Designed miniproteins, single chains. Designs and how they scored, part 60

Each design is a single chain, and the fold is of that chain. pLDDT is the mean over its residues in the fold that is shown.

## One batch from the design tools (miniprotein)

Design m2069
Fold by ESMFold2-Fast:
Structure m2069 (fold): chain A 55 residues (1-55)
Amino acid sequence: MKKIVSEILTPTRELAERWLAHETALLEAEGYEVVEKSVTETPEGYLARVVAEQK
């Protein structure tokens, strides 16, 4: 199975959540199953992360 890890650092939680929702939809449209998603607050901003596996 092909595994994809995608992440982005954004200045706001709202941007991180919007990116996460969009990336999740895109990965699912391409036939990937999202197995993990998170938004983490860091000193540099908000880290959004998605882990997906090809079905």
Scores: mean pLDDT 82

Design m2070
Fold by ESMFold2-Fast:
Structure m2070 (fold): chain A 73 residues (1-73)
Amino acid sequence: AQELYDEAVRAYRAGDYERAVTLAEKAFNESKDPELKARAYGLMAHAAAQLGDTERAKEYFEKAVKAVEEIEK
C-alpha cells in the first residue's frame, strides 16, 4: 500500500494526474492504515482538481477530511 502511494505521489509530481488517481485508489483499497487511506483520498482530490474534475475533487476532499476526523477520535 505505501509503495503504491509513493508511486502515486511520483506520478502526480510528473504531471500524470490520471495515473496518480489510479495508483492512489489502489493504495487506498490495499491499505488497512487509516492515515494512508486519508492521504490517498487527499492525493486523489488534488489530482482530480488538476484534471479539471472539480466535482470529484470536492468529493475526495470531503472523504479525506472525514477520514482524518475518524483517526482523531
Scores: mean pLDDT 79

Design m2071
Fold by ESMFold2-Fast:
Structure m2071 (fold): chain A 72 residues (1-72)
Amino acid sequence: MEEAVRLAKEALREMVERKPSDEELDEALRRLVAELIALGVPLPEAFALASIVAKGAREQDVEGGERAIEEA
């Protein structure tokens, strides 16, 4: 889980900084889910982390998003 949390936080920071298009955000989230599954994260948890990253990116809230990732 530590590596999964790290990847989710990195994705969140990257998405907030880049301010990607909806298509770019969707592609990044798909890649994040695939990476989490490759690490052995169950599908529901991988989806939950990706959802938190998506929300943080849309709200431009790195600190709130990182806190939510840590709570997952």
Scores: mean pLDDT 80

Design m2072
Fold by ESMFold2-Fast:
Structure m2072 (fold): chain A 99 residues (1-99)
Amino acid sequence: EEERQRLERSRKLAREIAEKILIDTYVALQKDLFDHRIEELLKAGVITPEEAEALRKEFDAYLEQLRKYYKENIDDPEFQKKLAEELDRLVREWAERRR
């Protein structure tokens, strides 16, 4: 019984680590790519500073919703695989666009 509780605790910790690595990293990269694109649009004169601030607020709200959605689905191995594949793609896009 005590050994069973220790195993359950270890599994919960492994899940929390996976959630933090996959979800938090994905959200952070999405935010960084978005901020880079907004800076490019500002430098090109396509958007105003006021529009940039509004877009950043909307994107932050979107990322909060996205984080909740991912946390609800992180227990699905199929979802974890797709998220890891999308993270790999996003990392490659991030590296290429930053030169």
Scores: mean pLDDT 75

Design m2073
Fold by ESMFold2-Fast:
Structure m2073 (fold): chain A 91 residues (1-91)
Amino acid sequence: SEELKRLEEAAEAAIAEVKPEADELAKTTPEEDRKDVMYDLLLRAIDIFREKSGDDELADLLRKILEAQRNNDQAALDEYAEQVEKLLEEK
């Protein structure tokens, strides 16, 4: 579908934008600080995805997943992951 292709292109663009910085930080950032630094990069990637895809619902859900991951909330992660999968199957 054209909608799924647009979402894939938006995701690829978001990853491409943050990947050089993520790769550098993975080499230079101590393990204990990586979660906080990667959180900020992932927030930027989600914002880029939102802008390029125009899919606010999916972008909001990705942000909720990121927050649940930071809080080690496995139940919320599982619930939001199922919601993402269902949204993608409907497209």
Scores: mean pLDDT 80

Design m2074
Fold by ESMFold2-Fast:
Structure m2074 (fold): chain A 61 residues (1-61)
Amino acid sequence: LEELIKQIEAALAAGASEDMPISLAALEYGISRELLEELIKKVEKNPGTLGEALKAAKELL
């Protein structure tokens, strides 16, 4: 989860929007699919955006 947070924050710093679809952000900014699947498994919900994924990951720490 810390590595996922780091990757999302790096994408946002590179110019990604919090409202950007997570699938597009993963393709464009290189966010790990394995880490996203781990997050989805733990929260039992698929985050739609980078901001949703970041919030969910931080709440699990």
Scores: mean pLDDT 80

Design m2075
Fold by ESMFold2-Fast:
Structure m2075 (fold): chain A 97 residues (1-97)
Amino acid sequence: DKKEKLKKLEEELEELKKLMDELKDKPEVGKPLRAEQLKKLMKELLLSLGYEEAAELYEELLERAYEEERPLSEEEREELNRVLEEPAKEIEEILKE
């Protein structure tokens, strides 16, 4: 039960780490497919790790920008980076195993 979920999470974390590394190196690589993958993986990951507020903010900001047909503002990006900082560190810790 829990072992299966943890193994699936590890696979998703590996994929997410690759996407995060690409976005750090080339922020313009936010192509539709990668954006959709990152959105889904990030939401699932944040919820799995218990970061409900970060997951809600991530979803809300992306949905708002999508509905308004605009990119994320600098303020929204800064806020996302802030709330994702703790989850990112936890992801790194899990992947170090």
Scores: mean pLDDT 63

Design m2076
Fold by ESMFold2-Fast:
Structure m2076 (fold): chain A 76 residues (1-76)
Amino acid sequence: FERLAEEAEEVAIARYEQGDMEMGDLVFESLRRARELAERGQEEQANSLLKETIRAGREGDIERLRAILEEAEELV
């Protein structure tokens, strides 16, 4: 989990540095939600969320990232 969380944070920071504020914000929201899932013992779901978030964030696929966040909302 910790390595995926660090990687997601770096993706968000890179997006902010590129001026992509919306993508950076969405990646940080996914990271925040993944940490909440992990704290509740749902580590498998947290890891899956982070992997999808990192992929979408690196690819710049904002629609996919929004869909990932909507699915994560169902898990709380």
Scores: mean pLDDT 75

Design m2077
Fold by ESMFold2-Fast:
Structure m2077 (fold): chain A 100 residues (1-100)
Amino acid sequence: PLSLEELKARLEALIAAMEAALAANDLHLLYTLAQLGAKFLDELLKEHEGKLSPEVKELLREAKELFRKAVEAYSAGDHARFVELVREGLRVLRRIIEKL
């Protein structure tokens, strides 16, 4: 249901929110954003399967798995690993935006 412009805007908003949480060292907010991000990316993969390029779909899958692993690390108390995985996920989201 999202247009390409709306999809790009939502991804940019997610990146900005997560970067702000990182800068503020608000790990609980960052955890909530990582959970929401993983769900949003999963929804995009399911709803836009036939409309996205294979390259964009692979990057969405990669970002989703990175945020899932980040959420698992946070739940295990590994905050250092959580932050590393979130930063990696953010790099993949920026690559997705460049290809939209």
Scores: mean pLDDT 87

Design m2078
Fold by ESMFold2-Fast:
Structure m2078 (fold): chain A 70 residues (1-70)
Amino acid sequence: MLSPIEILRKVAELEENKEFRDDLLNVISFLEKHGIKPSYDAVRDILAGLATHHGLDVDKVLELFEKLRK
């Protein structure tokens, strides 16, 4: 089972939208620099918010999140 931070990394690897990917990598960098361990709920909310901001299919991104959480 992937950790919350590993889910963010895996979504960034699989995503074709460069701006969304770059924002995810910036979030990961911020969390790691500050020693913040996000919850699964926080990661879900980050993914939904960034997907909405970049005009992506939120449901598709959240389906990927649920598959990676298993």
Scores: mean pLDDT 86

Design m2079
Fold by ESMFold2-Fast:
Structure m2079 (fold): chain A 74 residues (1-74)
Amino acid sequence: SELAERLRRYIAGQLSAEEVEALMREMIARETDPEHRAALETLLRALRDETPLPPEVADRGVAAFEAERDRVLG
């Protein structure tokens, strides 16, 4: 799948910052859990704005990203 190929390129460090943002938006669009979607959206905004997040908020966003990553690749 296109998403799996883009995610493999991300893991390999082959995506630009713009492509990483596009990948994050695609993952957010596919997330059905509103809580996980909100966590991913918060993480994406912080990355774009270079805004520091509390560790617990960052951890939730990373966990949501990793769960979707594993679902797409597994």
Scores: mean pLDDT 75

Design m2080
Fold by ESMFold2-Fast:
Structure m2080 (fold): chain A 62 residues (1-62)
Amino acid sequence: MTVDLSAEVEALAQMILDGAPQAEIDAARDRLARRLAEATGMPLEVARALVDHEVAELLAQQ
């Protein structure tokens, strides 16, 4: 199954914009990165970098 993570990336960006606690942001980011790594077979570090990039792109457009 192709994993559509756009909703999760948008939710993570919204948590940051809403000023959610850093621990909650970190947990959501780690869950998304792990899910991406599991779905694609990429290393977790690469998945984290990709999630961070996608979130930064959304935040830059706000």
Scores: mean pLDDT 78

Design m2081
Fold by ESMFold2-Fast:
Structure m2081 (fold): chain A 62 residues (1-62)
Amino acid sequence: SKEEIIAAAKSLGYTDKQAELIAEAIENGVEYAAKKVAKNEVSFKVAVHDLEEGVKEVKEKL
């Protein structure tokens, strides 16, 4: 959920506003990934892993 993503981002040292922006970006990415999974183009496990790696890369650049 968005609240869980915000909590996770804050635990990684992001501010409230940064965490909200990250959650919005992930929500958009989750909708895209869900559509890919529904069409059997990507496995759910791969989609989740890619989103988690994206969050880590954003952390390293901020």
Scores: mean pLDDT 67

Design m2082
Fold by ESMFold2-Fast:
Structure m2082 (fold): chain A 99 residues (1-99)
Amino acid sequence: SWEEIEKILAKHGIKFEDLGDTSPLVAFVNVPKTKKILKPVDDPRFARPAAMQLATLLSLKGLDVPEAVEYLRKALNSPDPEERAKLLQEAIRKAAEGL
C-alpha cells in the first residue's frame, strides 16, 4: 500500500514529493495523485528501476528486515515484469512491517 511506502520513506525523512515526477518508484506506485499501485506489465523498466531505487534508499540506512531484502533480491532478478511487481510489493510490505 502507499502507506507502507510512506512509512519506509519517513525513516529517511523523505516524502513522495521529494522523489520527483521522474522517480521510477513514484511512477510504479502512482499514489500521490491516485492512491493506486501501478503494475507496469507493458513496461518492465518501471518495475526494475523502482526496485533498484527502493534498494538504494533502504541500503543507505541499513535494512535490517531479512525477508524484505530477500523479496527485493528476487524482484531485481526476476525477468517477468508481473512477478517483479508482485515481489516488489511484498518487499515494501515486509520492510514497512519491520521498520
Scores: mean pLDDT 63

Design m2083
Fold by ESMFold2-Fast:
Structure m2083 (fold): chain A 66 residues (1-66)
Amino acid sequence: MTPVERAVRAAADRYETPAGKASVIALAYPRLKEEGADELIAEMDRLIEQIENPGQRNAILKAKEL
């Protein structure tokens, strides 16, 4: 586990909701993708699927593109 992956996991653990956890991971997505943190990226995708509010889900998906 890289230092970045560890820091992102620790930050996500501060949130109780799937949306909160997924938003933190999504903000770090470009760096996680570069470092090959595939398991954490897969966890983010599962969390996004658990978000019932379409607006929240779409906002997080757009954050991944930044």
Scores: mean pLDDT 78

Design m2084
Fold by ESMFold2-Fast:
Structure m2084 (fold): chain A 58 residues (1-58)
Amino acid sequence: MENLRKAIEEEVQRHKDKMSPKELYEYVTPLNEAMAELLGISKSEARKILREVIEKAY
């Protein structure tokens, strides 16, 4: 959980000045789902984390 959230936060911060929230969500989703699978986190939980991180960033 924590490791996934931090990795997503870093990716979001890296691109947030160049992308809209919708574009950023689409861009980060493949990485988020791949990392979640490696870490044993469900895709549903990973999507919730990504959505929350993007909402807090904007």
Scores: mean pLDDT 79

Design m2085
Fold by ESMFold2-Fast:
Formats: sequence, C-alpha cells, structure tokens
Structure m2085 (fold): chain A 77 residues (1-77)
Amino acid sequence: SMESRYQEAMEKLRKTNPEAAKILQDTAEKLEKENKSKTLSILKVTVILLAEHYLDNFTVETAETLKKSAESIAELE
C-alpha cells in the first residue's frame, strides 16, 4: 500500500538524514491536522519516490523545498 511504502521511505530517511526526516514528518503532521488530505497524499508520494531513487542525495535542503512546495499547494485546498 502507499502508506506502507511511505512508512518504509520515512524509516530509511530517518536513518540516512534524521534532520530531513523530521522536517518532512512535521510537515505531514501539520497537513493532517489542517485536513489538507490531497496535499498530504502528494507529499507522501513524492517522499516515497525520492527516497526510493535518491536516498543518498536526500538533504535537509530537499526536505525544506518539499515543505515549502507542500505549504503552497495546501493553500489551494
């Protein structure tokens, strides 16, 4: 399932770059609390794909970019 793949992606990211993982976790929690379900789904899919293909290059800067993009997309909800 997508949720299973997301949890695996976050676990790998947490081991590789815990600071980047925290930024994404905090962003996801905020989107969930604000009921931004569509944006949360987009974020989760993006995190899965980036972790599966670019784990070694997943930086804090990448996480901050995803956070800002998600916050911008969430404004459409």
Scores: mean pLDDT 87

Design m2086
Fold by ESMFold2-Fast:
Structure m2086 (fold): chain A 95 residues (1-95)
Amino acid sequence: SLEAALEEIRRLGDELVELARKAGAPPELVQAIRDALDRTIAALEAGDREAALKAGQELMDAAIKAASTLDPESAAEVLRLAQRLGRLVAETVLA
């Protein structure tokens, strides 16, 4: 269901933000992830597929930028979680 997908997106997104923050990503990049996540969720709740895909791409770009500031192990974890989240967003839009 959409509700279950949104709950999982919120959970994974919160994990991504917290992981980037704890790994020492700059606060402005952590905030960029949070802002893009909030826009993605809002667009999905509104049924705006185009806005959701755009915000989802911004979320991926923000996560990649944050990962680029981290050690290789932390970067790999951030990218793995971001890829999982991005896939779930795309699947939710296409459902």
Scores: mean pLDDT 89

Design m2087
Fold by ESMFold2-Fast:
Structure m2087 (fold): chain A 99 residues (1-99)
Amino acid sequence: SSKEALERRRREEERRRQIEKEIDEGMRLIEGGVYISIALNTDDEDALRKAAEIWELPVSEIRRLLNAYKQRLAQGVSHKDARLELVGEIVRLQEERRK
């Protein structure tokens, strides 16, 4: 009984931590996306650095991802599909850095 109560509390805490992580991750993607939009339109190094800080990635990686995104658009990939590819790479790199 005592062990079951402890296991239940651990599962509830783990679930809460997972939900908080998913919310934080989603909010970071949105904020980073705003700064990336600025960087794409103005070549603003400060906006690029802000996106790098928010996404917890090196500036060099963000620059690489933006160049890849621009290349995909130049190849005729839709804005929606190119954006999904960009988001997928950001999430992958964030997970790689945390493991």
Scores: mean pLDDT 75

Design m2088
Fold by ESMFold2-Fast:
Order: sequence, then C-alpha cells, then structure tokens
Structure m2088 (fold): chain A 94 residues (1-94)
Amino acid sequence: SEIKEKAIKAAEEAGRMLREAAEESKDPELREKLLRAAKTIEFLREQAKQGDATTAVNSAVGALLTGARALGEVDKEKAMEMVERGRELVELYE
C-alpha cells in the first residue's frame, strides 16, 4: 500500500541520516551511539516491511523518534524534521 511504502521509506531515511551523522563524527562514543540507534531503526524498518499498514506506520514513527532522540544534541534541525515527519505519517493514516 502507498501508506506502507511511505512508512518504510521514512524509516530508511532516518537510518541513513544516523549513519551519515556517525560517519561525519570524529567522536568514537557519539559514533557508537548513532550506529546503535541506526540498528534499532533497521529492526523497526524490517517490522514495517513484514507487517500490515498499521504496523508499518507505528514502526516508522518509532524509527523517526529513535532517530530524533539520537540526533537531538548533534543536529536539532534534523531531529525536529524527524518528529514532524512522524506526525505527518500519523495524520495521513488516522
């Protein structure tokens, strides 16, 4: 479904943003935290792929919130974008 595809794509983009932030980070501890969050997002993305549209949206929202939390002290603008994207997914599906 279109909603499921949008949800999966949102989770994929959140994971990509965290991996990019980790690659750009010169702090090994921060890199580890970002990569750990990216693994959580990858797990949620796979749940979104395997589930129905409701599961996909809920998993994608979880992925976006995980991403926002990990990026909050590094890039507040991208963190806020993730929160807003999650909000838009919920509104589109309600």
Scores: mean pLDDT 85

Design m2089
Fold by ESMFold2-Fast:
Structure m2089 (fold): chain A 85 residues (1-85)
Amino acid sequence: PPLPSKEELEKILRSRGLSEKLINLTLAALGKISLEEAIKTLPEEVQKILKGMSEEEQATALVLIGVMLLNGESLEKIIEKVKEL
């Protein structure tokens, strides 16, 4: 069976307490939005770094960012960690 629609997934993830950033990263991982759309929801500093990467590297970085957001890491720490990639 097909996965739920983008709108249905957003509703489910939001009802489970995920942040808007985590919802967008999850949608990108499931192919419901483009990597470019997910990246646009992130801070400008992170967007600049990710735009210089391949699509495979961008996908890996988005997973890392998602894990860091889930762990309650600060935006500053996330930016520093992404710069190390």
Scores: mean pLDDT 75

Design m2090
Fold by ESMFold2-Fast:
Structure m2090 (fold): chain A 59 residues (1-59)
Amino acid sequence: AAEDERLIALGMEVGRSGPEGAQATLARLRADPAARIEDGKVTLTGGFDDGPRTGTITL
């Protein structure tokens, strides 16, 4: 699904980043109102083709 694709892409970006790149990505996510970081999990909330959905990925 579209939400799964977005979560996979996010996980790949974090995993591929070096330490400096990972910190920059996390800072960007913390500043994004559509993203929430809690207990080592990143939750993305947004609009998808079938309406608003929430997906979660564990870091």
Scores: mean pLDDT 55

Design m2091
Fold by ESMFold2-Fast:
Structure m2091 (fold): chain A 63 residues (1-63)
Amino acid sequence: SHLAPPATPVKPPTREEIEALPREKLVPLMAAVDVLQAAGALSKEEADEARKIIAEKLGEEYK
């Protein structure tokens, strides 16, 4: 095994998947998106889009 974890591309959650989740699961999903972006598994653009959808569903202003 390599010491550096590779940036293995993962498919970001779809809008439909995020909108189907109950509110209580959206908070852990937002944290998971942040972790995946930090690990390089998601691009900044993909992570930002997922966070925007999650924030919209939570009724929070995306900032």
Scores: mean pLDDT 71

Design m2092
Fold by ESMFold2-Fast:
Parts: sequence; structure tokens; C-alpha cells
Structure m2092 (fold): chain A 88 residues (1-88)
Amino acid sequence: DMEARAAALERELRANPLDPELAREAARLAAEAFGYSEEAAELFGEAAGLYAKARYYEEVEGDKEKAKELREKALKLHEEAVALVKKE
């Protein structure tokens, strides 16, 4: 079930790489598959969603400043997730 779900999500994300919800779910499932805590998985998911959103603003809307803000938020969440994983 989980493996089939992950494969389906991977296919959807390849077709829609800028979809923030698909990016969030894919990263969260990957973190859970690695055995990380739910808290760390949620943070990895939120970071991935913000990175996808940043790419949309840069590549589709041409808004580099908004993309930069979103990447900075994503990096902070990713760093928090990594810190949690190291403490587990």
C-alpha cells in the first residue's frame, strides 16, 4: 500500500514538479520511509512544498524576490528537520 502510494505520488510529481502539495507529500513519505519522526517528516514536507512554490514564482511568474523569500523559509524548515533527525 505505502509502496504503491509512493510510486503513484512519484509519477504525479514528475508530471507536476511545481505542485507544492505533491512535493510536500512526497518528501513527507520519503522521510517516514527513512524512519524519521512524524515531526521531522512534516518539516521536510513543508520545506519541499515551499521549494516547489519558489520554483513556480521564479520559473512561471518571473518573481525572483518572492522565490528567494520562499527558499529562505524552506531552508530554515529543512535545517530544523535535519536538527531533529540528528537528535533522534
Scores: mean pLDDT 80

Design m2093
Fold by ESMFold2-Fast:
Structure m2093 (fold): chain A 61 residues (1-61)
Amino acid sequence: SHMDQLRAQVDALIAESQRLTDDTMAKVKAGQLTPDEEAEAHRRMVELTQQINALQDQIDA
């Protein structure tokens, strides 16, 4: 169903957010996170959060 597709998309975006956080933290611990990589990770996290919120609003409607 359309609702099942929306839920699957939210789950996929949450999983991507978790991987991005884990990868970024691993680079921080290794001393390998560049300013450009930090900026890209921040932009992607904002995008993921906005997409998750928009999809959740559709599910909760």
Scores: mean pLDDT 88

Design m2094
Fold by ESMFold2-Fast:
Structure m2094 (fold): chain A 56 residues (1-56)
Amino acid sequence: SVLEKLKKANKVKIVSAKVEGDQITLTIEAEIDGKKYTITVTVDSLEEAREILKAI
């Protein structure tokens, strides 16, 4: 899962968080095993967004 990969990341930063109605889109930059990834995640609740942010 995305959360499991984020927990293994050495460096993580939030690039943006956008709220559109009931959907929250998070753009995250993560460094995993020396490789840089840009991850875009759309969730349908604030609770799910908070869990992703806590995993970082």
Scores: mean pLDDT 75

Design m2095
Fold by ESMFold2-Fast:
Structure m2095 (fold): chain A 66 residues (1-66)
Amino acid sequence: SEEEIVDRAVRVGLEAYEKQGMTKEEAVEFAGRAARLYAMSKGYPKEKADEIAEKARERTRELLDA
């Protein structure tokens, strides 16, 4: 589902920040790219994949700024 894609992408972004030495901004962008790739691999059209990527970036940034 869309929510499962966002949750997975956020998780890998947070792990990249905590375990792989990415900056907060790099981790946010990594989460967005992961979400877009996951969405496209599941057959979502580009416009919807871009929306899912935006949600993943937003959630990752919120968690890193909390």
Scores: mean pLDDT 84

Design m2096
Fold by ESMFold2-Fast:
Structure m2096 (fold): chain A 109 residues (1-109)
Amino acid sequence: MKEELEKIAEEAKRKAEEIREIARTEGPEAALEAMRRLGEEEIDNERVREIFERLLARTEELLRATTDEEERIEIAQRAADGVGAAILLSKVGASEEELEAFRRAVEAF
């Protein structure tokens, strides 16, 4: 395996884990803000950003529709995995198949 790719994957995973921890300790709204900030800092690929912005919009919609606190935290934690995927795809590049898979995952969320 290439060390550079492994390092990028590890950083993306750590950032997703930080969002999951924020959702658990500070709440889902704080996690959503952290997701927006990471998107601005880490995602400079326009096609990945478009899919990521849809993930943020769907996360906001689900949080508005959900009143149970535990379920709201779980929504934010599930969205964190999408943040990690977006960072990885933006930094290493994405094929059409990878972009379509990410798009389908966001639509199913």
Scores: mean pLDDT 84

Design m2097
Fold by ESMFold2-Fast:
Structure m2097 (fold): chain A 91 residues (1-91)
Amino acid sequence: DMEVAERFGEEMQRAFDEAKAALTDAAKNGTVEETKKKAAEARATMDRLLAEARRLSRLRAGPLIVASAEAARGGLQAFGDALIAEAEAKE
């Protein structure tokens, strides 16, 4: 279903952008602990979206949605890990 795939893509993009902004803000203006908390929240959100993408693949959403969700999860995890490393070096 194209509408389901499109809506999921929009939710994924919003979650990614929101998490990236929150991580960037915490890294610049917050503590290492705040940055770690935001990174954990971002990972939890991406894990939930990946689980939903895997469910949607059974409903003709297809492997592409799952691959996109996995790529977004990996990218956000790497971004968060890099920010935490920089924040720890700063403290």
Scores: mean pLDDT 76

Design m2098
Fold by ESMFold2-Fast:
Structure m2098 (fold): chain A 119 residues (1-119)
Amino acid sequence: MKLSKKQLEYLARFFKSSLGLDLSVEEVGELAKLAEESLEKFAEKLKEIAERQGLDWKTLVELMIDKFRYIVETYEKDREAAHRLLEEILGEKLSDEELDELVEVLKWIAEILEKLLNS
């Protein structure tokens, strides 16, 4: 999945607001690239982030899956509720297209994280 600069900025804000993770836009971009290129290197980078934040990496991955799946499931049941929820988390207004694209990104990341827990 090819992420725009704006999508990377939204992800960085989501990580900070929802998970308490202070990740730069550049670091989020690196994670997205590693997720496509190497699941092993992606896992290593997540472990580094978890250690920096004083978290167990498996706990971090489980928290990420829980938060991302909650947004995706909310979107599938009530798109308008998901729109309001994401705007609250991000602290800004989203267009319908930006909402749809961000949910697709969160779903993609959740699927990769689930593969990590099952490997």
Scores: mean pLDDT 84

Design m2099
Fold by ESMFold2-Fast:
Structure m2099 (fold): chain A 95 residues (1-95)
Amino acid sequence: MSEKEKEFIKKVKELLERLDELADRALELAQQHPDRRNELLNAVHQTYLKVLDNIKNAGSYLNTDKDWEKAKKYLEEAQRTIDELERLIDEVEAA
C-alpha cells in the first residue's frame, strides 16, 4: 500500500467518524426540535451522499501520483460539506 493510499484511508475514516457523530447529534436535536426535524434529517442525508461521492471521486485519482492533488481537492470538499452540516447543527442547538 502506497503512502498516499494510507493517507487516503486515514482521512476517509476520520471523515466518516465525524459524520456519524454529527448524525447522532442531529437525531437527538430532531427529537428536541420537531419543527426542524425534516431539515436536520435531510441535511444529514444530503451530507452523506456528498461525502461518499467526494470520497469515491478522490479514490479514482489514487492510481497516479500526478492526480494526488485532485484527490486532496475532493477530500477537502468532503470536509467542507461536513463543516456545513456542523454549522447547521450548532445553529439549531443555539435556538
Scores: mean pLDDT 85

Design m2100
Fold by ESMFold2-Fast:
Parts: structure tokens; C-alpha cells; sequence
Structure m2100 (fold): chain A 60 residues (1-60)
């Protein structure tokens, strides 16, 4: 439904905004969720960040 999709899109946009604003903000946000992904600070692009996130989630 239109209304629910708007809510989901808004929530996802907020998450993406925070994650995209900086590697340090991403690391802080994920640390609050119990994920220590400080390796992200060494990443040079989004693909490397995705790989690090995937590894951390699988190890968890």
C-alpha cells in the first residue's frame, strides 16, 4: 500500500543518509547495534564497505 511504502522509504532514506554521511558515522551507528566494524574506516569505496559489513554480519 502507498502509505506503508512511504513510511518504509522514509525510514530507509534516513538510514542511508546516516550511513552515507561518513564512514565514522556508519561505524558509530553499527557499534550501537553491537557490530564492531572499525575496518570500514580503512575502506576506500562503498563496495569495500559492503564487503566488510557482510563479513561482520556473517561472523555475528
Amino acid sequence: SDKKLDEINEFMAEIIEKLYKGKEELVKFLKEKGLDVSEILDAKNGEEINEILKKALEKK
Scores: mean pLDDT 66

Design m2101
Fold by ESMFold2-Fast:
Structure m2101 (fold): chain A 85 residues (1-85)
Amino acid sequence: DLAELAARTMVGAFRGEVDPELEEEVRRAAELAEAGDEEVRRQLLEGARRGLMAVLEEKEGKRYSEEEFEALQKELAEKAAEALK
């Protein structure tokens, strides 16, 4: 599950713990997304969104409302798309 690998890589990076195997797999997937693989790009964006949400909930200890989550989801998708370019 590429989205899960991307989420775990992002959480690991925020915790200051790099898993070289996961990082390598996500890096290869990012190369495919840049080459025009829309499905891979979609999975990477979903993984990045899930990873950021997990980090925010862990650090803030708060639950997001449905409206806040939807707004954050759109923002994170846009930020992740910019980061993958």
Scores: mean pLDDT 71

Design m2102
Fold by ESMFold2-Fast:
Structure m2102 (fold): chain A 60 residues (1-60)
Amino acid sequence: MEPSPKVVADLVAAEILYAAGETPVLSPEAREWLSENLGVDTSTLEGQLAAFERRKALGI
């Protein structure tokens, strides 16, 4: 399922922070979408990194 505009914006903001070497913080809506649609646990930093790489591969 395609993410909502809010989820896309939250993911882009978190990815920018991650790319800048900062620790990203995902909204509950973004974490829920990633868990349900990509099957990754975004409650951990490791899961968030995996989610960002998967999102990048999908072009979302």
Scores: mean pLDDT 68

Design m2103
Fold by ESMFold2-Fast:
Structure m2103 (fold): chain A 86 residues (1-86)
Amino acid sequence: SEIDEALKNLEEAIKNNDIETLVKSLSTIVSNAKNLTDEQLEKLAELIQQIKDERVRELLEDSTIASLEDIDPELAKKLRELLEKV
């Protein structure tokens, strides 16, 4: 699935500190938000929290939540709650 591939690319981008791929992967996940499973959302939250640069992490967290809120406010709320736990 596009989401599973994007999550894998996000994980690798975080590991390699590849900001361009990181942003592209998040964009792909957000564009497919309506097809996100709870398990995929949990993995997304976990991966976002693994971003090494705190400022980059906070900006991408905020941007991802804002983008999801426009698509599915309930998913955005779930992501906020998951980010509080991870």
Scores: mean pLDDT 83

Design m2104
Fold by ESMFold2-Fast:
Structure m2104 (fold): chain A 90 residues (1-90)
Amino acid sequence: MREEVERLRAEIAEELARLGVAPEHVEGVRNGDLAGSTAALEEAARRTNDEATLAAALAAARAAAETIHRLYHDPEAYLEELAAALAAHE
């Protein structure tokens, strides 16, 4: 379980890096830092320069932060939600 979570984090971090997210925020995702993961998603949103996409991505990042209670029991679900929000940012 933990090893699978670590692999999922690495995969999401690679996608964030492709979007040009700052390395420090990408590293936060790799380490399972929830604050770093939220910051990475917000930075990816800011880089698009598309107002509608930016607003949607920021809303998703805030929703992910609000689900912090779920993270005490299900960090995998949070990582999947983060990946889905980034995919919607096309």
Scores: mean pLDDT 60

